# Ledger of designs, part 102: designed miniproteins, single chains, continued (5)

Each design is a single chain, and the fold is of that chain. pLDDT is the mean over its residues in the fold that is shown.

## One batch from the design tools (miniprotein)

Design m19768
Fold by ESMFold2-Fast:
Structure m19768 (fold): chain A 59 residues (1-59)
Amino acid sequence: SGAEKNYEAAKKGGTPTAAAVAAAEAKRQGGDPEQSRLAQEAAVRGDLEGALEYLKKAA
């Protein structure tokens, strides 16, 4: 899956929306939905590093 790579690219833009899109992509590819949700919530809070760690666990 490209979710982590997409998230790293999105993180360069520094937006919560980009991290949320990456989390949704991980869920679509059969990742853990709970970890994807936590990644999305962390991204909305502006915790992009926490969001990435949850996204890695989702994949």
Scores: mean pLDDT 65

Design m19769
Fold by ESMFold2-Fast:
Structure m19769 (fold): chain A 73 residues (1-73)
Amino acid sequence: SSELREKLEELRKKLEEEEKKVKELAKKIEEALANKAPKEEIRKLILEEAEKTLKVLLLYEEIKVLEKEIAKS
């Protein structure tokens, strides 16, 4: 099951990348709010963060499924 471990490592790297994007967007939202940016700009950032957060949740579930598969092997 080296192939399953390689796949798990790739998914973990993707999770880390998407989590970093969520953190970057959270910081941008904080900065936009502090700078009193237009509501439409803030709304766009919030929607983008929500989309990235959904991707993180989906990757996390995929990782969980794969970890269970490896545990059965």
Scores: mean pLDDT 87

Design m19770
Fold by ESMFold2-Fast:
Structure m19770 (fold): chain A 57 residues (1-57)
Amino acid sequence: SAAREEALLRAARIVIETALKRGQSVEDAGREFAESSAYDEATVLRAVDRALAEMEA
């Protein structure tokens, strides 16, 4: 659903911001987030990529 996708995108943005503050790679942070989430890894990584692209634009 759109609400779940929006929630995942917001969470991905927070994960990216936290990783950057800690000097961690976005890829490593995304994988750790996927491991702790109920979503499959591919879905989480797509959300991370989308959030990162929006933050870089």
Scores: mean pLDDT 79

Design m19771
Fold by ESMFold2-Fast:
Structure m19771 (fold): chain A 75 residues (1-75)
Amino acid sequence: SRAEAEALVAAGRAAEAAGDFVGAGDHYVRAGQLYLEQGRVAEASRAFGEALRAYDRAGRRDEGLRRIVRAAASV
């Protein structure tokens, strides 16, 4: 649901505040996937963008990009 996707975005922000950038990226990817399943393309794009930035901060940009592409393709 939208509420589940929003809760995952909030969890991603909390993980970033705690310095867990990989965990933040994972939460944002799951949120993006749920938004995409709902046809909420703009919200999905924002969530995937936040995921990529979080993975980049963790030094895992290429791995993160592969995860995002796989998640988007699975919808």
Scores: mean pLDDT 89

Design m19772
Fold by ESMFold2-Fast:
Structure m19772 (fold): chain A 78 residues (1-78)
Amino acid sequence: SAKELGLEAGIYVGLAGIVLGVAKLTKDPEMAEEAIRLAEEGIRLAEEALKLGHPGAQKLIETAKKIVEEAKEVAKTS
């Protein structure tokens, strides 16, 4: 369901944000890559939720894309 996909997407995006925070503090490229992986799974789930009409899905996709961009910078500079 849209609700279940939105919840799962939200969990992945939230975890990606936490992992990104750790990666930025530690300058760890492996943690940055894990943040990308979690955020990309969040995008996949949020895009499925969007197809089912979830009202929060677009914001989850936008948030996760920002996490990917920041994590790529951490991975590049570490």
Scores: mean pLDDT 87

Design m19773
Fold by ESMFold2-Fast:
Structure m19773 (fold): chain A 68 residues (1-68)
Amino acid sequence: SSTVRKVAVAELTRALGISREEAEEIVELLERGEFDKAREKLLELGRRNGVSEEKALRIFEGIAAVFR
């Protein structure tokens, strides 16, 4: 739903310090069921912004669960 998308985008931008556009790319991958690609993008962007892999994976798990 559009509400789920908006919440996921807001959480990703806040937690990873990424742009809205970058967060929307991750959410689009999740909406398409491309969980492996979404995880790779999230880890890449998190690493760029100094977020640990451990924290990034925790963020991914919490958000991805909503799309499964």
Scores: mean pLDDT 87

Design m19774
Fold by ESMFold2-Fast:
Structure m19774 (fold): chain A 74 residues (1-74)
Amino acid sequence: MSRAEVVALISEVTGVPAAVLSRLLDAVVAAHPELEGRVRAAAELARQSTDPRERRTLLLAMHADLVATHRALE
């Protein structure tokens, strides 16, 4: 899964603009490269989920983690 696909999934669930999420994800991964694999794996699980509620929960949790990590970088 590409970073653009991850951003699109989070944008769909949160309503946050894709450009804002793309910058957030790029900044987090640049500072913490180890998180790239974890974010991709979580997004792929959400994409493959057949339950829309489970997918939403996974994507919201991932967005919250990215926001918290990015705030710690500032």
Scores: mean pLDDT 78

Design m19775
Fold by ESMFold2-Fast:
Structure m19775 (fold): chain A 99 residues (1-99)
Amino acid sequence: EEDEEKELIENIKKQVEDVLRAFGLEAPEFEVKSLDDAIAEIERLADTLLEQARKSSGEEGFRLEVAAGLLYMTVGIVRAIRQEKERKKLEEELKKLSE
């Protein structure tokens, strides 16, 4: 179960790196301890790319905006996974207390 979370975090890192590489951008090195940390770091990166897009020329700006959009989508997926994991834990604990 902890191994599943670690694997998910690594898959998220790879997805972010793949998105950035596809748009010719450098992938920053970041450490994440949890899905919450991953969400915060990806949102920070997406916000940075969106700010750069606002200051860039049309074609370059569009590339940065698309990359930021894909990162925001990744955040949405991670949040959904976190919510399901938390709900499952609460259901298991409630079942143990209800016996």
Scores: mean pLDDT 75

Design m19776
Fold by ESMFold2-Fast:
Structure m19776 (fold): chain A 99 residues (1-99)
Amino acid sequence: LTPEQLAAEFDAASLLLAAATVHVIGKKEADRLMKEGKYDEAVKVLKDSLELTERYLAQLRAVAAQHPDNAGVRQAVADGERIVEDTKKYLEEAEKKAK
């Protein structure tokens, strides 16, 4: 690895960890609220979580654009996209129960 590739992989890993952490915390809080019948509050938590994970994914994509041949950075983008999709699915389930 060049120093530039190492720095890019570090940045990507840090952003992915931040996105994953937001997703895990948001999901746990939403699950707790839904168990208590507080579906509107769970929806709000998941919307905030989605906005923040999408911001981290945008930053990950910016790193990938500067390092298009870096496999580790590309994998981090793919992992970040899965986190966003999982957050969207939880939001849809919470919104359905809020009716």
Scores: mean pLDDT 87

Design m19778
Fold by ESMFold2-Fast:
Structure m19778 (fold): chain A 65 residues (1-65)
Amino acid sequence: SLDDLIKQFKEALKNGADMSVLKEIAKQIIEVGGIDKDTLTIAYNILSDIDSLKKMAREQREEMA
């Protein structure tokens, strides 16, 4: 389901999954929700948030900031 994919997305992000995996899950969200503008907007926002969160987590792990 769409909710399961979103949950998997958040869990993968928390576990530091590769960006390619996260993008694949986002693609599946679009496919499950169909080709409508609202679903595309949601997937885009999730990808943007993931990029930001991964960058922040990486910077904190490096402990150089």
Scores: mean pLDDT 66

Design m19779
Fold by ESMFold2-Fast:
Structure m19779 (fold): chain A 92 residues (1-92)
Amino acid sequence: SEELSKAASYLAAAAILEVGADWALKQGRTDEARRLYEGAVESLLKALDLMPKEQVSERDLELGRRIAERAMELDPDNPLAQELLKKIEEMK
């Protein structure tokens, strides 16, 4: 479906942004990593809004939890990261 194709694109974007954020952290670029994790959280929220619960894989849930937790470590006041974590817990 159109929605699932868009969701797949957002999931791919989140995974790529996570790789970039991890690399930025290794370089000591904490502000850049924070921005990249913020983008990854936003992409995951968009993906999950487009996917019925039955189409969300364990790998997708693992990606989301990992990204949300890292984003909250860098920015505890990030409301979108908290929203992502809650959505993941509701799906499993």
Scores: mean pLDDT 86

Design m19780
Fold by ESMFold2-Fast:
Formats: C-alpha cells, sequence, structure tokens
Structure m19780 (fold): chain A 77 residues (1-77)
C-alpha cells in the first residue's frame, strides 16, 4: 500500500538523519514513519519507528518522551 511505502521511506530518512547526528530531524521522520505504519497496520514497522524515536529523544535530552515512545513500542510487540 502507499501508506506502507511512505512508512518505509520515512523510516529510512529517520535512520539517515540519526546516523548524521540530526536528532530533531530523525525524530520528525520517525514520527511520520510511525503514523503511516499504523495506517498500514504494520505493527512491527511502527514499533521499529517508535524505538528510533525513543533513542532520538534520548539524544535530545528528553527522557520523558524517550520513555513514552519506548513503552508504546513494547506494547506493539
Amino acid sequence: SMDLEKAKEYFEKAKEAYEKGDYEEAARYASLSIEYAKKAGDNKLAAQGLFLLAVAYSKLGDADKAREAFEQAAKLL
């Protein structure tokens, strides 16, 4: 589906941003990936996006948002 394709595209962009140290951009792309993964019903990809979002928030110093994203990821698995 187009939602699944967008979820994968945004997830790759989020990973690339994270690898470059662009943690705010990584969080933004991860959030978009999660949105489209949920629309596509792909819980595994949504969980992967949420884990990436959690580590990006951790790098940004937002421990509360990092924990929330991690807990959401755990519930999908």
Scores: mean pLDDT 90

Design m19781
Fold by ESMFold2-Fast:
Structure m19781 (fold): chain A 119 residues (1-119)
Amino acid sequence: SMEEELKKIVKELAETVLSLLRAGDAGATDEQMRELFNRLKELIEKLRKLAKVGDKFEAEVTDPRSGKKAKVTAEVISEDEVRLTIESEDGDRFEAVLKIENGEVVLELRYTTPEDEAL
């Protein structure tokens, strides 16, 4: 179904973001990083074709940096922007904002504390 395909895309987006963060921490080559960014672009373009602005999707992934489970919420902010909220089973939370600019993927990371959600 379309819902199953959307959940699969969201899971693959989150897994690719987490793999990119792990690769960066490990000092991966420019070629390896480029492959991950190309994968993000393909997944965002697939999501764009199936989803509407304002749509939200949930998935569960394993964070390769810790081996722990994480819950993912993907929100379509605009035709060229997707926000992923990734929350670990330990309660650690961060946001990854994925934008397409000049045909390339730009990744912005934001860490949110519980204090930021209280206001």
Scores: mean pLDDT 78

Design m19782
Fold by ESMFold2-Fast:
Structure m19782 (fold): chain A 84 residues (1-84)
Amino acid sequence: AMTEAQLRQMAEELTRGAEQAEKEGNYEKAGDLFLALGDIYEQLGKWEEAAEAYRKAAEAYKKAGNDQKAEEALAKAKEAAAKA
């Protein structure tokens, strides 16, 4: 099982990677990285941060033209926000 310290390190790396992907205009990759970041925050019980990460994933997927993944990410954001 992953430790809380390992999950926090992954969150930092995913945040950095997602921001870089956005700067490069690689919105599909940014969406994938923000989605993974949300999943890590869920494992940490950080529901507000998870909801924000999922919303960022949805916005990135919309910019990539992937409306289906954007809707899936928004659904995850809604569920995380309800637990916050």
Scores: mean pLDDT 88

Design m19783
Fold by ESMFold2-Fast:
Structure m19783 (fold): chain A 65 residues (1-65)
Amino acid sequence: TRLTPEQERLLDEAGDLVARGLAQGVSPERRTRLLELFNELMKALAAGDLEAARRYLEEIRRLVE
């Protein structure tokens, strides 16, 4: 249940990016994709898969930039 400092950073950055994307009024398709990627990121963190979590974070960033 407790995250490492690196996992906490990944979660915080992903959460901030998703919140920013949603606040900007993205399309329904992009909203669905952002939420899917965030869910996959959370699953990766729960499994301790930092490499997968970083890949999902990069996908989120590309959608929000």
Scores: mean pLDDT 82

Design m19784
Fold by ESMFold2-Fast:
Structure m19784 (fold): chain A 50 residues (1-50)
Amino acid sequence: MDPALLAEARRFVDEALARGLSVDEIRRLAATRGEEFTQAVTVVLVERGL
């Protein structure tokens, strides 16, 4: 996976969690940005133990 895409996904997940979004809400928002970004967000959520 593209390291820049993973860095963007990590930033996205961290900001969304800071705003109080649930894991399910984060997954739904990621899905609107395309499959590659959704996969990157999934990797980040697993890294966070979520």
Scores: mean pLDDT 83

Design m19785
Fold by ESMFold2-Fast:
Structure m19785 (fold): chain A 78 residues (1-78)
Amino acid sequence: EENLKKAVELYKKIIETDDKEEQKSLFRELLSIPGIGKALKAYLEEKYGKPADEVIDSMSVEELKKIAEKMLKAYEEG
């Protein structure tokens, strides 16, 4: 419950920022959250065929925002 609330706030911050280094730090925080991080890692690695860190590093600010929006929608809408 608290982990989900923290994840939602981190995804919102990723969507609101235009700083790629801040987005990368926020994604690293998400990856460290029990359950949430494991699910995010699996999603990125299965969809893109690369380690999650490499996927995040290779993406643009706008691509990272789109991932955050998709994950946020899944968590807020159930």
Scores: mean pLDDT 81

Design m19786
Fold by ESMFold2-Fast:
Structure m19786 (fold): chain A 95 residues (1-95)
Amino acid sequence: GPPPAVVELELTTPEGKTYRGVFDLSGEAVTEDGTKTPAIDALANMIRKAIEEHKLIENIKEVKVTALNGTPASKEAAERLQKKIDEIIEEAKKK
C-alpha cells in the first residue's frame, strides 16, 4: 500500500478547549455512492458537512493540522488538509 500519511488535527474553541484526532490519510475512502475518493478529500468533505449541518463555525477558533512523522507523505497530507480546512472555514463564515 502507499506509505503512511499520519496527521494530527487539533481544534481550538473560542473558550480555549482543544480537541485532537489522529488520521492516516494514505490511500482512498469509499463514499456512500461507491465512489473511491482520496482519504484527504473524504475527511475534508466530512468536516464540511459537519460544520454546515450543525452550524459549528461559531465553535471554531482555530484548526491546526500537523504531520506526526517526518515522511514527505505525512508533510504533504498535513499541508493539503490544512489548506482544505482553511477554505471550508472561510466559506462557512460567509454564510
Scores: mean pLDDT 82

Design m19787
Fold by ESMFold2-Fast:
Structure m19787 (fold): chain A 55 residues (1-55)
Amino acid sequence: SPADAELDRLFAEIQKASSIEEKLEIVRKHLEASTDPELKETLERMIKVLEKVLE
């Protein structure tokens, strides 16, 4: 699906990021670009998980 393709691209970009802060910024950027409600929900959950790691 288009959502699966976008997630694959997201994971590839995350793997290239060196810090949790950089990974968080990548996920936020994909969230802003996405119009799919299901994908947005998944990305919002990922953001919450990454934010908890930074606490």
Scores: mean pLDDT 81

Design m19788
Fold by ESMFold2-Fast:
Parts: sequence; structure tokens; C-alpha cells
Structure m19788 (fold): chain A 94 residues (1-94)
Amino acid sequence: GVLEQIENNYNQLLKALDNKDANQALNYLETLVQLVNNNEEAQKYLASLLCPEYDDLMVQLREVYEKLTSEEEKEEFVSHVTFLGKIYLKYCEN
């Protein structure tokens, strides 16, 4: 189901970040945004995964962002990270 796809893609994103693989991180970010876009239940589930580790996640995302070479990839990356930030503010902030 969609929740299993979210968990799998989130875990793959974390693995890409640990490996400092900017292109794989971008691909998994895009997939996560597509999976949760226009689906509140999916967004809440993704939030449950990222809320506990959000600050560390943002640090790792910044590190791989700096390895991106094309302006288009950088703009896409920032767009997806901004979307995650909106999910964090909506569901994680008390």
C-alpha cells in the first residue's frame, strides 16, 4: 500500500544520505513528495517517520545538496525539502 511505499522510500532516502549520494537522495525525495501530495493520511504517516529526526535530516540534506552540480537539480531539491518543511510545521509542531 501507499504507507509501505512511503516507509520504503524514506528508508532509501536515509541510506542515500548516509552514502552522500545526492542523485539518489533527489530521486527518493521526489518519489516521497509524489506519494504524499494531496493525501493527508500519507502526509501524517511521513511526518511520523521524519518528526523524531527532523533536525538531523535537514543537516544531511544540506550536505548532499552541496554536491548537486546542475541548477535545475538544486531547484528541484530545494522545492522537495521545502515541501517536507511544510509537512513538519503542519504535523510535528505543537
Scores: mean pLDDT 88

Design m19789
Fold by ESMFold2-Fast:
Structure m19789 (fold): chain A 80 residues (1-80)
Amino acid sequence: EVLKLLEEAGRAFEAGDYERAIELLEEAAKLDPNSALVYGRLGLVYYAAGDKERALEALDKALELDPDNEAAKALKEKIE
């Protein structure tokens, strides 16, 4: 279930386990490929892990799905 994967990814992210958080969010994206929330969270975790390129790719996908996502816009603007 996508919600459960997001909860587990959030816990991994807070623990600094970015590899685990990315793994869980990638699984969530496979289950719900139209979730702007999942791609926004992927962008955040990639950015925190230092991977700006993958962060921008994920944020672009989030904004494609939800153009009014202010958190994704703000993070993308900060990275660019």
Scores: mean pLDDT 85

Design m19790
Fold by ESMFold2-Fast:
Structure m19790 (fold): chain A 61 residues (1-61)
Amino acid sequence: SMEELLKQALVYAASGRVDAAIEVLLRARPSEEERELLFEAMRKLKVSEEDIERIRRALEE
């Protein structure tokens, strides 16, 4: 499900596996609202802003 894919991406990002998180998110194709909620969750798990920006850019082409 979409929820399971987003949770998997969050776990990968929190574990420093940024490329794995990007791969999951490109397959999931979350909405803009889902992406922003995911990025806020990443911040709470102390994912760096640099890694969050890298993920954001990958999802924008």
Scores: mean pLDDT 86

Design m19791
Fold by ESMFold2-Fast:
Structure m19791 (fold): chain A 60 residues (1-60)
Amino acid sequence: MLEVRGEGLDVTRAIGAALAVIGLDPRAKVKVGEDFVEAVLPDTPAGREAEAYLREVAAE
């Protein structure tokens, strides 16, 4: 199971990241905060894609 957290996001970016992750894998468990998104993802191709996306958003 993949656990990933993206920090340094404003609320709009955090919500956008959460929606994108759910769109990539609807089974993802996502928490949205004021400046972060935290996700627990399955270790599948879709889960790894969602993890990569969250890491990219957090790096901006």
Scores: mean pLDDT 73

Design m19792
Fold by ESMFold2-Fast:
Structure m19792 (fold): chain A 66 residues (1-66)
Amino acid sequence: SEKNKEAVELLLEAARTGKVEELAEKIEELSGMSREEIEKRVEEIKKEEEKVKELLAAGVKLSPPA
């Protein structure tokens, strides 16, 4: 469970920082996932991040910056 949590955190960081190659190696070591699986998971996270950005953009537009 802890290794899975660590792998998920690294996937999120890879999507956030764009350092997929460096973090994918760690995720492979921790979870045993292939690099292809990791890349696919990062793509899924990026799609989810797009939805989050849409929500944030809507919120920011409704609430002008101070």
Scores: mean pLDDT 71

Design m19793
Fold by ESMFold2-Fast:
Parts: sequence; structure tokens; C-alpha cells
Structure m19793 (fold): chain A 50 residues (1-50)
Amino acid sequence: MKEELLELMKKKKAEMDAKVAAGEITPREAAIEYTAEVLREIGDLIDKEL
């Protein structure tokens, strides 16, 4: 679970970094979206396991 979450966070960060590099979003927008995605995934994991 914990390792899976870390890998998910790493993948999400890479996706956001790629979007910034492509000019689709700003670094600030990427940081906000990344934070929201991580919180959503944590919530989903809690719902599944509890």
C-alpha cells in the first residue's frame, strides 16, 4: 500500500512535469493539480481498505 502510493505519486508528478514541458499548463497549475490528484488517490485507497 505505502509503496504503491509512492509509485503513484511519482507517476503523477512525471505526468504534470510533462504537461508543463509541453506548455499545456503552468508549474503552479501542475502543483495544484498534482496535490488534488494525490489527495483523491489517498481517499480512494482509504475507502477501498476501510
Scores: mean pLDDT 76

Design m19794
Fold by ESMFold2-Fast:
Structure m19794 (fold): chain A 93 residues (1-93)
Amino acid sequence: MWVPQSEEKRKGYEEMMKEVEELFERIKRIEDLIDKLIAGDSSAVKELSNEEIASFVLRLSKEDREKILANLKPEEQKKVLEIAEKLRKEELA
């Protein structure tokens, strides 16, 4: 019964690796979209939620934050900054 146990363990590992790979691909896509916003490509705004933009704004330099926010309408800028402040407080708590 050793062979069936090792195969079951292998399948569990493959499923875990697939989930990790999907998570990394999602993060990479979001990072690529944030880089586009920093470069001045406002089309990336439609692909990102305010929550996703807010999470990255907290990690960026002031200059890069200003570039991202310049691609947003004033109302969206306020919303992103409010979400970012909330996320910062939740991470510290």
Scores: mean pLDDT 72

Design m19795
Fold by ESMFold2-Fast:
Structure m19795 (fold): chain A 67 residues (1-67)
Amino acid sequence: AAAARREALVADAEEFLRLAREAAASDRATRERLTPRMEEILARLAPLSPAEVAALFGEAARRLAAA
């Protein structure tokens, strides 16, 4: 279903934002461990339009701020 697909993509965007925050605050070895997972998420988002990606990250940021 479209709703289930959107929820999975929002979850991917939330994970990316969490990993990006950890990478920004971490050493090189930790960033190297996080990079493959971040690249996997970006690869899943690659077929989407920039507007769709922006909407997913906007929703992910709202959910993380509310938690």
Scores: mean pLDDT 81

Design m19796
Fold by ESMFold2-Fast:
Structure m19796 (fold): chain A 95 residues (1-95)
Amino acid sequence: MIDFTKLSDRELAILYTAVGLILAGADFELEWAEKNPNVPEEKIQKLKELRDKLTELYKGFKEAIDNKDYETAQKLYEEILKVSKEFDKIVKEME
């Protein structure tokens, strides 16, 4: 488990960038799914729900880092990774 209280400003910036890339990847996959007529509408709706949740978690993660609330930042980071895995599973099931 990553201990956020022991991370340097540079390491925190790297984690924030990594979370931003997770959200950017989700946005890209959702845009592709919405434009693909072979993707079921129910799966698009679920991907949109998970992307919206990732967006909210990302904003909270930045706020926690800015406020030096490292316990909240760690919990939000773990939740982001969990939601990202759920998103990826649905993308893989779109066959």
Scores: mean pLDDT 83

Design m19797
Fold by ESMFold2-Fast:
Structure m19797 (fold): chain A 69 residues (1-69)
Amino acid sequence: MAMEKEKKIEEAKKGLEELEKNKEEIEKNYTETQKKQVELAKEALKLIVEGKFEEAEKLYKEAVEKEAK
């Protein structure tokens, strides 16, 4: 379904722009752990923008496992 994939890519682009726009607030208000979460979210969003949905999902799962430690 092309429309669903296209929507995910557009939302990922918006997410990346939002994170860049809020970069100063993130550095000011977020803890080191929260900043790592944001960095991981950026990488996952970049993969979605490239159409690499499976790699984005894998990166997200690895993040969840690192938090469990």
Scores: mean pLDDT 73

Design m19798
Fold by ESMFold2-Fast:
Structure m19798 (fold): chain A 68 residues (1-68)
Amino acid sequence: SAASRLADLAAELAADPRFDARLIDGTTVEVTARPGGTLALIGLTLRLIGDPAFEPRLEGDTLTISAV
């Protein structure tokens, strides 16, 4: 399901030292760039825009990823 894909994504992002990632609920992940991670966060946002399972929203240094 999209929710299980989102949970897997949250775990992968939480392991990345460029990001601080948490699963807010079963359908939403919040990702914040750590110092030096801003370009990586932009790249992640662009990647997720191309994935129909996810709806990314970037505000400053915080990316909110919702399962569609």
Scores: mean pLDDT 82

Design m19800
Fold by ESMFold2-Fast:
Structure m19800 (fold): chain A 73 residues (1-73)
Amino acid sequence: SEEAEKAKKAIENFKKMVDRLEKERQKPLTPEQKAVLDREAENMAKVVEELSKKAPKEYQPEFKEIADRFKKV
């Protein structure tokens, strides 16, 4: 279905984004850079959680895992 295809693409894109943020967190950062990273991660976690509610049930666990990863950045 179109919904399943959109979910798969969203999951792939969000995994790439959370990988990037996790790598950025490992670098030496100023307090200002840390605040920006925290904000980006919090915003992405919210977006992923909202999308998971409308995703096919098969993909909901993977969206939840990604949202949890964003929250831990």
Scores: mean pLDDT 86

Design m19801
Fold by ESMFold2-Fast:
Structure m19801 (fold): chain A 86 residues (1-86)
Amino acid sequence: MREELERLKAEARARLAAAAEAGDPLGVRYVLPVGGPDGPTLVVLEFTPEGPRVVGVVGDAPPLPERLARLAEELAADAAARAAAA
């Protein structure tokens, strides 16, 4: 779970950095596949001026609500850190 969250966070950071370099708006959506022993789940993230948010989930995995909560928290902290650094 934590390793999966770190992977998703790193992947989200890379995509956000690439989007920023390309001049894409903050409202871009990223589809992140969350694969694990509980099966495949697609998480749709949208980075808005208010911060990152989960706008959709496709699939079911028992620990998914906890993983989504932690992912949202990690991405919000990451966005806040970037805003403070800017």
Scores: mean pLDDT 57

Design m19803
Fold by ESMFold2-Fast:
Structure m19803 (fold): chain A 78 residues (1-78)
Amino acid sequence: MEELAKLGIEFLKAALAGDFEKAEKLAEEFAELARRKLGMSDEQVEQLRGVLQKAIDLAKAGKTEPLRELLETLEREL
């Protein structure tokens, strides 16, 4: 659980920093870790990858407010 949360935080930080290559790599690591640790189905992992890609797309478009709010929430709960 802590490893998954840390990957999520690092993913959001990379996306917000404009390091999209790192963000895409972290998104794949996050999805595979979620599959292993949470027992997610292939369909659930595919949906998660879609959500992570949407976050990268929002950052690329300069629509960073939802990503910043999510990062702040995750950092407060850890």
Scores: mean pLDDT 81

Design m19804
Fold by ESMFold2-Fast:
Structure m19804 (fold): chain A 55 residues (1-55)
Amino acid sequence: DPIIDEASNIAKEHGLSDEEIELAKLSVESALEAGADPDEILSSLKKQLEEKSSE
């Protein structure tokens, strides 16, 4: 899935482990199942990872 692949790439760019990448993929898949917009899901993921790195 292109959205799941993009989420995996974003997580990897932020230095996440394989386990953390899998959690990010599951989170994105869950949001897609809930009817969320893919662009908003990816934007939210980036923001969450930026917040984690700044704390």
Scores: mean pLDDT 78

